# Designs tried in a protein design run: designed miniproteins, single chains, continued (4). Part 20

Each design is a single chain, and the fold is of that chain. pLDDT is the mean over its residues in the fold that is shown.

## One batch from the design tools (miniprotein)

Design m12666
Fold by ESMFold2-Fast:
Structure m12666 (fold): chain A 71 residues (1-71)
Amino acid sequence: DEFVDYMGELGLRTPMEDEEGRRQSGLWMEEVARSWRLLSARFVDGRVHVTYLAELGGELRLEEVVFEDPE
C-alpha cells in the first residue's frame, strides 16, 4: 500500500528491526490498509496532520500521522 510505504519512508512509523517483527508489521499494515477510514486531514503550522481510524483484530483504533515537507 502506497500510504503505508510512504509512512515508513518518512520514519513516522518505524518498522520492527528483526525478521519476525518486520513480517508482523507487514501483516499489521495490510490490515490497517484494508480497514482504515480517513477522519480528518488538516494543515497546521506548515505540516499536514492526518487522523484515521483502523480496525485491528476486530478492535477500532484511532491514529494520527504528521507529514512534514522534506528540506
Scores: mean pLDDT 58

Design m12667
Fold by ESMFold2-Fast:
Structure m12667 (fold): chain A 95 residues (1-95)
Amino acid sequence: SPQDEQDLRSFLRLKTRELQRILDMFNRGELSLDQIRNFMRLQLGDLLILSKVAPEQYRPGIQQIIDLLYQGIKASREDVPPIIQQIISQLQQLE
């Protein structure tokens, strides 16, 4: 419904802001690799639930974000920032 899409867009905007904040903290050396990997594991849980309830047109984009989160959890320190930036870009495309 239009309301469900609006609620979804609000959720995606909040997730975008959270990820940008966490990425900025990581880039400043304020978060360890283990801390940012754990954050990505928590985000993966939320996005897996979202993939079951989101309208069909959003599901391919949500799946791309899930795939990127799986990559980010296993990534080296150097590869984490570009992966999170790609996740942010995908979230913004769904808004």
Scores: mean pLDDT 88

Design m12668
Fold by ESMFold2-Fast:
Structure m12668 (fold): chain A 76 residues (1-76)
Amino acid sequence: LTKEELREVLQEGLERKEEAIEELVAMGIPREKAEEIVERAAEVAQRALELLEEGASAEEVARFAQEGVAKIAAEF
């Protein structure tokens, strides 16, 4: 992934939060929990975008995002 590709993926994810919540609910996750998961993931994506703007490499940002998502998964 290039920095530009990673930025696009992160931005699209943030724009599609409502869709992500509905997809999780459709999979059988309670709405309150789905909203919490998506909010936590959005925080990770927002921070990842900030790191890209601060000059972090695509590899560093991808690792940060993966670790953030793994932590969310471990909590739920």
Scores: mean pLDDT 80

Design m12669
Fold by ESMFold2-Fast:
Structure m12669 (fold): chain A 94 residues (1-94)
Amino acid sequence: SDEIVREIALNLLKIGAEFNVELFEKTGNPKLLEDALKEVRSLIEYYKETGDEEALEKAKELLEKIIELAKKNGLEELLKEAEELKKEVEELEE
């Protein structure tokens, strides 16, 4: 079932992003936060294709956390990318 495949993909993206954020908080490895941001972008694309509000709400939650952590750790390029993505998400809600 295509619905089961999409639900599995959504859950893997959510779990993966949350895990990468948690590992970043423990290790300080910027690549983990970069990987989390990529997974957030995939959640936003999933929302654009399906209209699944759960994907959008989870993307917003994770994006706020990524912005907070990037700012606290001086990751200026990642902060800029995350803030640009936040603006794109806000435009999707208009």
Scores: mean pLDDT 85

Design m12670
Fold by ESMFold2-Fast:
Structure m12670 (fold): chain A 67 residues (1-67)
Amino acid sequence: SLPRLSEDEAQELAREVLSEYVEEEGKGSKETWEKIFEVSDPENPEESKERIRELLEEEGIEVKPDE
């Protein structure tokens, strides 16, 4: 289990995970998003989800967790 990340830490983590995943797989998908949520704060996923989503969108990355 990981503790809650700060806003800066969450943003850096999100960028690193997506950047690395996209570079290797050529894909930034919902699966990557779910991995980030698990790493950041599994006890409060809805809070982490909103924060990380906003940070990634600020970086110009869109996310759609709907199926």
Scores: mean pLDDT 52

Design m12671
Fold by ESMFold2-Fast:
Structure m12671 (fold): chain A 98 residues (1-98)
Amino acid sequence: MEYYKPNELLKKVLEEVGYKGDYFTRDEIYAAVRDYLVKHGLGAKDPEKQNLADVSDSPLAEILGRDTFDARDGKALREAIDKYVEKVTPEEVEKLKK
């Protein structure tokens, strides 16, 4: 199983949606970011706005390089997150849990 260490900015996003700790799987990071986007307006009842999240004045705006994000652009989301995580080996994760 692959684990990733989020940087300080991404860790703030994860902590705001209740994800605690220093190491996460890629799926956990993506789930946390989606929960964060929902908190910031994703899933609105307006069809023109349901895929848009206002992330202005947040750590996610810095990560994405923009104040609003269209959740349909999954490639841009993955590429942005990849710049803010460091891949760790299972052996390194085991050493850090002890």
Scores: mean pLDDT 72

Design m12672
Fold by ESMFold2-Fast:
Structure m12672 (fold): chain A 83 residues (1-83)
Amino acid sequence: STLKKFRQQLLELLRQALEEAGVSPQERERILTSLAFRLTFTDSVQEAADVTRETVDELLERGVLSPDLAAELRRRIDELVRS
């Protein structure tokens, strides 16, 4: 389904950002597993994007992602929604 593919693309975008941020493989997998679980409760592209943005904001507030990396990730999510 379109929504299933979109969820996979969101997880791939976050994985790339976490790798760039130097997050350990173990911590990266925990964060991605948490987002994947939250995404199972989303019924639309918009809801999936919103949940992913909330996760990005949480990671920024915790200092896991830099402001620049969080901003770039949000931009890429917005582009993906418009596709």
Scores: mean pLDDT 89

Design m12673
Fold by ESMFold2-Fast:
Structure m12673 (fold): chain A 99 residues (1-99)
Amino acid sequence: SRLAELEKKALDSLKKGTDAYKKGNYEEASKHFEELSRNFAELAAVSPPELQVEYERMSAAAKAASEAAKKKDKAALRKAVSELVGAQIRLIGTQFELS
């Protein structure tokens, strides 16, 4: 399904972004976090209304991570990643509530 494909792409973008950041490749990390943001936005578009808000929040957090990586702002990146993890936990909770 498109949902499963987009989830796979999001996971891949997250792994590539974090790996690039750890290697000091900030521009590459920014690119992958931006792709992660786009993947979450597409997930929002194809998800039930109850999940759309959670995916939109994840998209915004990933966009913040992309901007922080581009600026080499370690503190802003930590904040963005924490917000992304928080949004992911909320998304999982919402999915459980709906199942």
Scores: mean pLDDT 83

Design m12674
Fold by ESMFold2-Fast:
Structure m12674 (fold): chain A 80 residues (1-80)
Amino acid sequence: MTDEQLDRAFAALDPNGDGTVRLSDVKPLLQALAGRPLTDEEILELAREAGVDVSNGLDTLITREQFRRLAEAARRRAAE
């Protein structure tokens, strides 16, 4: 996935331009990138691998850069 495609996906999840998206809202994209259904615990594990503080669980807000790292982590799971 290109940076342009990631920017478009982030913008679609953040229509108000707040600069953050909720972790629960990115779950379908992460599942698509991993090529399988992911549990909430696996989403939180991927977020930790991307350097995200998940103290708020799936209600955690992530930045565009954290979103990019999270997408990369999910793609690595598909390669395992």
Scores: mean pLDDT 78

Design m12675
Fold by ESMFold2-Fast:
Structure m12675 (fold): chain A 80 residues (1-80)
Amino acid sequence: SKEEADKQIKEAVEELLSKIENEEVKKTLEEAVKKVLNDESLTPQQKSDLFLEIVDAVLEYKDDPEKFKEVVEELIKKAS
């Protein structure tokens, strides 16, 4: 269900945020997740897949907030 998928994403985001030290990366991640969860054109599966791509971007760019923002914005653009 949408509610269950949204809850799972929110719980995963909270855990991920606790592991990030860079405040700009945290802010970008929170804003990106909000955009994904509010996009009614995306199915629960598409939201889950996009979130996994965002997680990969966090792991690669967690110390590079500018590059992380660019990658995340591009991922959201392609999904929408």
Scores: mean pLDDT 79

Design m12676
Fold by ESMFold2-Fast:
Structure m12676 (fold): chain A 65 residues (1-65)
Amino acid sequence: DEAARREALIKEMIEEAKEMGFEAEVKGDEITLYGEVKTLEDIGRVIRLMALAYEAGFSLKWVKK
């Protein structure tokens, strides 16, 4: 089910953002992450989040806090 898959991807993205210490806001088809990247590992995790958002049909915005 496409809707169930999309919902699972959103949940995965939010949980991963929280693990990075980011705040996440979902509005319509846009996901906004608030925080700062400090490590090379964090950069890799963000790239993965961008790929997941694209697959789910979402726009991902990143705001430095």
Scores: mean pLDDT 75

Design m12677
Fold by ESMFold2-Fast:
Structure m12677 (fold): chain A 95 residues (1-95)
Amino acid sequence: SAEELREELERLEKEGKELIEELRKLIPKILEKFPDATEEQILNQIKAFEEAMEYLIEKAREAIEEGKLEEARKYLEKLKRLLEEGRKAIEYIKA
């Protein structure tokens, strides 16, 4: 239902914000793992990831509002995959 999709979107948006906050806190460890990278390059990568999440959140929200529930599910699935990739990146950085 549209309500279930809104609840899932809200949960994923919260998870995404927490993931970005954790990535920002991990910048010193990222620089240690990638000593040839600059802090500016790492900040730009985090920003690109945040912008990709915001895009998928906006598209999912638009699809829900328009009653395009199947389209909304596709954007939510892409968002879940993007967040999973971010979590794997954090695991690698912490290792």
Scores: mean pLDDT 89

Design m12678
Fold by ESMFold2-Fast:
Structure m12678 (fold): chain A 68 residues (1-68)
Amino acid sequence: SAEEEQRLAGIRVVGEAVDRLDADPATPLEELVAQVEAEAEKRGLSPEAKAQVVAAVRAIHADRVARS
């Protein structure tokens, strides 16, 4: 379904952001969000799905900063 395709694309976008943070933990939030928004757009995510992946990536970044 289109919803399943959106969900899987969102998971991939978040995964790519996590991979970047694993490689470079000092990646600024603004650069990470810009990457996520660009990838979400390339993958055809809806505005709602984009908002969800951006929120997830912001939460992951905040958690990792708090743990460093």
Scores: mean pLDDT 85

Design m12679
Fold by ESMFold2-Fast:
Structure m12679 (fold): chain A 84 residues (1-84)
Amino acid sequence: NDALQALRDDAISRSPDFADGVQIRQNYDNAISNGDVDTAKTYLQKLLDRSISRGDQSLSMGLVQVSKQHYDIADELKSELDKL
């Protein structure tokens, strides 16, 4: 049933970890929109710290490719932080 599959996919996408990441990104976008650079830096730093933490955790589990993806995201976030 396609409708039930869509509801399950939505529930998975609403996991606390995913939801927290989306909320931090929204808070960052709002801070940028309001010209609040200090608040924007704080949220961007939280995203950076999360990506590094996930990379470290994945690496400790032997998931080298997953770890690399998280560190690549961290490098992009650091580049954005350096622009502020």
Scores: mean pLDDT 76

Design m12680
Fold by ESMFold2-Fast:
Structure m12680 (fold): chain A 79 residues (1-79)
Amino acid sequence: GLELLEELRALAAQLADPEISAALVAALEAAIEGAEYLEETGASIDELPEELKERIAELEARVQARREELQAQVAAVRA
């Protein structure tokens, strides 16, 4: 979870378009805060409120989907 978010954030930071880079980094930092909450509290995902667990699962799915889009954008911008 967190490693994928950090990888995606690093890819976003590498975009040549500063507006797109800044927007994606900000969105990913919000997702990372959720993941960091788990690390800081020592809670497992199963011990979180159900609404938060659902949001984390949705963010993980979104990050996975966005990873392909972001890699395509990075390839296009760097080409």
Scores: mean pLDDT 65

Design m12681
Fold by ESMFold2-Fast:
Structure m12681 (fold): chain A 100 residues (1-100)
Amino acid sequence: MEEERRRKYNEISRLLDEALRAVRLGKSKEELEELIKRLEEAIEFLEEEIKEEEKKLEEALKNNDKEEERRYLSRIIALKLEKALLEAYKRELEERLKEL
């Protein structure tokens, strides 16, 4: 993993924790708007990463490389779960923002 990508994944991990706290404890309108923007950026990044990993999976399947297939499948599943969770938190925070 490249240094920039590693930093983005670390940011996503922190963002998931921040989003969970915002859902549980609440935040100001300004903080919610900033968090929603960060969630949108993270979702876009994960969509790009998923597409890249899916291409690698296709090549592994063509080459009948079962070990690489398993690794890319596991990574794709993890990325899709993270994306779905970010999308769920974004939706919840957007609904809360409407109440403010």
Scores: mean pLDDT 83

Design m12682
Fold by ESMFold2-Fast:
Order: structure tokens, then C-alpha cells, then sequence
Structure m12682 (fold): chain A 81 residues (1-81)
């Protein structure tokens, strides 16, 4: 689905940033902070694409369980941006 494609793009952009955070962090608290900053940055950059994918999503009655999970995840991502 379009939502799944956007979520895959978010994951692809997050992966190198999360790896860098793990390499640079000296303790768990710093790691959590750097990961949160990376997640917020990527989600904010993709906010319009996530919203467009949600606006174009088929009705819940026509979605698979996996598509319903992807839609729920996308909505959560928008709520934290």
C-alpha cells in the first residue's frame, strides 16, 4: 500500500541516523535522546507524505490486517510530530 511505502521510506532514512546515535552515545540516556531527535526529524520531514498516504487510504472494510496496522502506525507518527 501507499502507507507501507511511506513507512519503508521513513525506516530507510532512520536506519543510518539510529546507527550513528548508537556509535556516538556514551550511555543509555544519551542514546535515547539521540534516537528521539532522529525519529522526530525524519517524521517531521515526511509528515506531508504520511498525511497524503492516509488521506488516500481505502476504507477500513477494504484493508487487510497488515494495512490496518500500517495506517494505525502512520496516525501515531503524525500525532508525535
Amino acid sequence: SNISSVLNQVRSELEPLLKKAEEEAKNQKELDKLKAEAITKVLNSKKSEIQQALDNAPPTSQQSFDEQIDESMARIMLSVS
Scores: mean pLDDT 79

Design m12683
Fold by ESMFold2-Fast:
Structure m12683 (fold): chain A 89 residues (1-89)
Amino acid sequence: MDDQIQQVQNQVQGAQGMSSMAIGSGDSQMGQDAVQMNQDAGISAVQVGDIDSAQQVIDNIQQVGDSIPDVQPQATSAINTIQTQIQQS
């Protein structure tokens, strides 16, 4: 229903904000938090069929990983998790 898509869109916006803060700060802890928030948002997006939002959070995770090398392994794992969910949906 529209309410579920709206909740996911709000979650994706929150994750986008955290990604921007992590990239701007270069802080590994914020980077880890941003990757986790985006992973949770991406899984939620796939569950409601919002694949466009899932792809957006994959891009956000990729940008965080590229900006903060210490979180690249976590970013790669999160992207693989979301992509697997997309393929199964």
Scores: mean pLDDT 84

Design m12684
Fold by ESMFold2-Fast:
Structure m12684 (fold): chain A 60 residues (1-60)
Amino acid sequence: MDEVLETLEKKVEEYKKKGINFTQEDLSEVRSTFNLYYGGPDTALVELDKKVEEIKKSLS
């Protein structure tokens, strides 16, 4: 779980550098949701990517 969290934090920082700003609620949701997944860290990263797309849509 710690390694998955590290990977998520790294991806969050990468997205922030690209101009994506997460709210505290967004980050809390992603971190909570990965505990419900089956299939490992890749599933959590896919959910993070979907959240990024939602944020981009909000900026449009």
Scores: mean pLDDT 69

Design m12685
Fold by ESMFold2-Fast:
Structure m12685 (fold): chain A 66 residues (1-66)
Amino acid sequence: SERKRFERELELGVLELELAVHAKIAGVSIDEIEEWLAAGTDLATLSPDQQAAVAALAKRRELEAA
């Protein structure tokens, strides 16, 4: 439905903003975060902001696949 589509678009927008904010705070590019996610990098080796950025990207990918 149009409402469910709008709600999904809002959630994706929030996750995109979270990704951008955490990446900027961590001083890393979106490409670098994508590489970490693709490589299966151990999140425990990353800073809290780097972990938050990877988590936001992963959740966004999950929602896009649904």
Scores: mean pLDDT 81

Design m12686
Fold by ESMFold2-Fast:
Structure m12686 (fold): chain A 83 residues (1-83)
Amino acid sequence: LELFLDEPKDVLEIVMGEYAELYREGRNPDTQLALMQQLKSIMEKGRVEEPKTLSKEEQEKMVDEAIKRGKEAQKKLKIVREN
């Protein structure tokens, strides 16, 4: 992944939101949660870290925030693509 633009971060926010939606739909929730944790580590630390066991409250907050941020990132990218 190229990090010369803030675009990779917005793309990762969208992907994280997609994993959060799949988590809410009950599609392999443990896998979706692990992928969300890995993406968060990449975005915050620029590297992949092993997924950690989260409390139910932390899981809920992470999923809700990821869905919201993913939708916001989609809107930003749509605006940038439209001249």
Scores: mean pLDDT 71

Design m12687
Fold by ESMFold2-Fast:
Order: sequence, then C-alpha cells, then structure tokens
Structure m12687 (fold): chain A 86 residues (1-86)
Amino acid sequence: VEEEAEAILAEYTPRVHAAVAAGDAATLEALADELLALAGATREEALATLALTAEQLEELTKDASLEEKLRVGLLRAAAALLRAAA
C-alpha cells in the first residue's frame, strides 16, 4: 500500500543520506541488501531493473498489484544504492 511505501522511504532516506555524506560504501550496500530482503529479491534482479527503459518498466508494472509495484520500487532503490556504492 502507498502508506507502507512512504513508511519505508521515511525510514531509509535519512540512513541513505547519512551513508552518502560519510562516503560509506559498506553502509550503502547493507541498506541495499535490507531493501532486497524486504522485496524477497537478489542483487541480480535489482540490477536488471536498471536495464529497463521507463516505458518497459511501466508496461511491466501496469497490471501489477500494489504489492508488486512496491517490490519493483524496492528493487530499483536497491539497484541505485548498489550503483552509488560502486
């Protein structure tokens, strides 16, 4: 649900900002792994979402449940953190 997604963002956003400010790649990777655990997904699945265009991602999620949309959001957030840590 939208409220659940907002709660996750509220919890993780300050932790991500602190890790970025500190240049702490290990913490960024740990945060990515936490998001992947919430999604029940692997790093490979997360990184695969970066290969999708905006149009392809929208097509893939257009008929998705709110839970599936949240999962895709978590995957893309985790992928962004992994990329930032590299």
Scores: mean pLDDT 74

Design m12688
Fold by ESMFold2-Fast:
Structure m12688 (fold): chain A 108 residues (1-108)
Amino acid sequence: SHMQELADLHLRAAKVERKRADELEKELSPFERDIQSSLEYMASSILEQAAENNTDYPEDIKKLLLEGAREERKAADHLAKGDNKGASEELRKHAEIEEELARKLREA
């Protein structure tokens, strides 16, 4: 079903977030941290815009997208401060949100 395919996409996103969280445990140059922080801020803004401007999404889906955006912004803030471990923890929380999103889509 279309909902099953969408759920599978969100499960793949969760795996990507967990892998990225693991990679953030390594030492990054200041330039690499600045780039990654900027990309996470951009990802947060895109998720917020998708939740607010896409009226076709169910309310539960919009809430999970906004929660994901919040965790991406927190990860970006941690990276900007040089806290790779804190950023990693927030990306793992985003992975849990993506897994919950997939669960809700499968139940629909």
Scores: mean pLDDT 79

Design m12689
Fold by ESMFold2-Fast:
Structure m12689 (fold): chain A 80 residues (1-80)
Amino acid sequence: SAALAAELQRLASTLGYDLSPAQAEALAARLVEALGSEEAARRTFREAVDESWRTRTPLEVVLSRRTGLPLAELRRLLRG
């Protein structure tokens, strides 16, 4: 959804990730596919952002560990 994509874009920007609208939409769709719902995607992304900030671990690494999605795929979605 556009609302989920916009939220992911805003949260990612707090860690210095500048997602285009297209990247945010692709990331949102992929997280919903992997996790089964928009609520699971939103919760997991928020938790990943919090962990990334707290541990100083790149967001793509934290998301890969939490979702099982390949690191290379998440790096492309987050970094272009």
Scores: mean pLDDT 89

Design m12690
Fold by ESMFold2-Fast:
Structure m12690 (fold): chain A 85 residues (1-85)
Amino acid sequence: HMEELELETEAALVQMNVAIAKRIYERLKKQGKKPSKEFIDWIKKELERAREVLERAREAGASPEVIDYLEQTIKELEELLKEAE
């Protein structure tokens, strides 16, 4: 229970950062601007963090819902990074 709650909290924080990244990228697109190197590096760090949380969740035997949520978050970050690069 406690360990799964911690993993759910970390997953929620990663998802919040994905939402922020998408919003920043949409604003840049509307302005005809390319993402900065710093923005790309931040997305890469968030992707690494999401993958680490997923690995820990699997090792801890987290619920299928938590695993699915993390896998979807990773996919969204990978798609955003591919578009932004």
Scores: mean pLDDT 79

Design m12691
Fold by ESMFold2-Fast:
Structure m12691 (fold): chain A 80 residues (1-80)
Amino acid sequence: SELDEIRARIDRLFAELAATTDPEERIRLLEEIRRLHEEMFDLAIARARAAGDEERVAQLEQDRENFLAALDELIEEERR
């Protein structure tokens, strides 16, 4: 599935991040991880909406906000 493909790409990027010590390269990897997570959440939310699952939509929107905020904090830390 498209979600499984995005998840596999995210897993590979996290493996690269774990092997990377250079701050500039880590920032680039975190920014790509963030972009893929936005894509993943947008797709998951669209699917939940299509299914009429408003409770799932609300949960995913909150999870999206919290997760992306956490990634933004990690990116900001690498810049300092």
Scores: mean pLDDT 88

Design m12692
Fold by ESMFold2-Fast:
Structure m12692 (fold): chain A 87 residues (1-87)
Amino acid sequence: MVKVTVTVTAKPEEAKAYGEVLLKAGVEAESVAQEKKVPFKTRVEVDGDTMTLTIETEDEEVAEEMRKKIEEVLEKNNVPYEIEIEK
């Protein structure tokens, strides 16, 4: 099992825009796993000014492609983030 955790911290005025980009990143990453027919789980949590997207899959290569897709979307939209990978 590989777990990818993405954390975005936003000021109140940025929260909606950053949240929408994070959700888009999650959808784009899920599309990668779906096209490759690899099982996955996603979770989005909001705690105050912090939003967390968690992705879990057994396939390390797919997890890495999903991580890259998330980073591409967040970087393209200038959203600051932290990312962790746990194997």
Scores: mean pLDDT 83

Design m12693
Fold by ESMFold2-Fast:
Structure m12693 (fold): chain A 76 residues (1-76)
Amino acid sequence: MKPKGMKEEEVEKMKALMEEFKAKYGPTLEAQLALAEHLMDELAAAGVLSPEEVALIRAALDAARAAGRALDSDGL
């Protein structure tokens, strides 16, 4: 049977709340992503991260942004 860890109704409510917060705090959320990218660049400049690791992290951030845009454009 499918795990009952979280009801579809609860998932729907959480998604609705996240969409409300995205609408109100979109600039703040984008600022968080920009801060994460800046910290990554700082670590790369310090030699802590390789260029390959930086590329993987950037790809993950880009994928997260793309997923957010797809949800906002298509909805359900």
Scores: mean pLDDT 63

Design m12694
Fold by ESMFold2-Fast:
Structure m12694 (fold): chain A 94 residues (1-94)
Amino acid sequence: SMEEVEKELEELVKEAEELLEKVRAGEVTPDQAREKIAEIEKRAKEIRDKMIEEKLPLTEKIQKLENELVGKLIETEDEVQRRTGVAPAASSRV
């Protein structure tokens, strides 16, 4: 159902936000973060495939949730990449 799809996407957005927060806090390794990103992406694809199979219309709410999820995953990958680079240890050095 559309309501089920919307709820599943909202839950994935929340998981992506929690992952980003954990990456920023240093609570997960870069490899763990990348594994979680891949898991969320896989689940998002499964939801999309289900929508196509059930011929569910792409609602404005679903589009917003998909865009929000993609945005959060990109931010999380960027944060992981900053952490794997030799990031400056001190912000007051420049």
Scores: mean pLDDT 78

Design m12695
Fold by ESMFold2-Fast:
Structure m12695 (fold): chain A 72 residues (1-72)
Amino acid sequence: LTKAVIEALKPLGEALEAALKAGDNAAAAEQLEKIADLLAKAAAETKDPEKKAILEGMAEEARRLAAELRAA
């Protein structure tokens, strides 16, 4: 991960943690969707196929968790 991607993930991670502590599944899902979008963008910009696969997998998992939280 580039430093810029890590810095961008910090506030999203903090917002996700706050939403989860509050029991706000909709807010938590929204933050996970933002995290997934950022990870997918990082994957598209990555030239290393191994890192690209990891980032794509993380984005897919974040979207899956967001969908589960919205369905709850």
Scores: mean pLDDT 81

Design m12696
Fold by ESMFold2-Fast:
Structure m12696 (fold): chain A 80 residues (1-80)
Amino acid sequence: AAEAEADRLYQRGVELLNEGKKLFEQGKYDEAATKYREASELFRRAAELYRTVDPQKYFEAERLAGEADRLAKEAEEKAK
């Protein structure tokens, strides 16, 4: 069932996104960037699985992947 796997990937992506935000707040920008990139990849994988099963979750996963990509670039910039 692609839905169960997609839900697992999505939830893990949210966890990594939150870990990245916590690291960012601690000034650990390189570590935060790594977590954000990992989150983006998991959201992309979840989106692909949702694409034909749940269009709403597909668009939400794509949105979060884009958000994670933007946060990774911000963290990379702050890491200097």
Scores: mean pLDDT 88

Design m12697
Fold by ESMFold2-Fast:
Structure m12697 (fold): chain A 60 residues (1-60)
Amino acid sequence: SMEEVARRIAEETGLSVREALAAVRMYLEGWSDEQLKEELMRRGYSEETADKVIRILKSV
């Protein structure tokens, strides 16, 4: 479920569950890896954190 993926992202990256749910929604809406990375970095996350979020999303 979206909630399970969001919890995993939050646990592994330090994003809040709310922020992780937003990332899951963007991914399901068809955002590219590049667009997701840029958006997460705009929100203040490091490139390493953004890459980790994308890796988790792609593993589901």
Scores: mean pLDDT 86

Design m12698
Fold by ESMFold2-Fast:
Structure m12698 (fold): chain A 61 residues (1-61)
Amino acid sequence: MSGRERLRALLAGLPDAKEGETLYDYLKRINPDLTEEQLERLAEQLGVSLEELKNARISDL
């Protein structure tokens, strides 16, 4: 698997996600060293905007 495929697989099976948590908040909590730029690149790889990541609840994915 490429890094992109691993990131998509991670999204499908997110462990320890809090109820009502957005994907953005989850990623920052689990990976506190993640930069805004890295999150923006992840959003691009998923075909969404960074704002969409901030608004998408993990439970809705």
Scores: mean pLDDT 67

Design m12699
Fold by ESMFold2-Fast:
Structure m12699 (fold): chain A 96 residues (1-96)
Amino acid sequence: LSEEEKLAYQQLALLGIRMMIEEAREMSAPEDQIKRLELIQANFEQLLRNEKLTVEQADRILMLLHNAMRALKQGDYSSAFEYLDKAEAVLQDAEA
């Protein structure tokens, strides 16, 4: 990927997570899950900026967050919790 393509990817990925957090707030999702999404966003941004996330890892985190949002919209808080746990695990592995 070119430097321009990397920057575009980072901007789109971060915008995607921001939009998910706003959507979660609009649907009155549990505050603890919103806080977890905010922490995931902060860690994801830090690791992306420091080039510690591969594209595959970043895509996996975004997929897991998409699945968490889908579960939240369906009122399936248990599945949403599991997807957030998996996203956090990928972030931890990237820091190691």
Scores: mean pLDDT 83

Design m12700
Fold by ESMFold2-Fast:
Structure m12700 (fold): chain A 93 residues (1-93)
Amino acid sequence: KDKLIDEIAELVQEASKKLSTKKLAKIILEAAKEAGLLSKEAEEYLTKAIETGSIADLQAGLLHVEESLKKASDEQIEKFYKILKKLVEEELK
């Protein structure tokens, strides 16, 4: 569980160097929604980051997604990781 959450954090950090804040926020929002990890707070902050490109709103949204990941099942965490990785790889093409 902890190892996969760390891998997710590393993937997000590496993606942030290659993708715009708006694109990364959109990818995280879609992955969290599909995995059933999207809280109302995460949705609000990630949506603001998509609209404005605010790094602060992206970071706030990520904190809420991380809280959901810590409470999530291993299956939900793995689903989120697989979707996130796929969307990042597709955007980098």
Scores: mean pLDDT 85

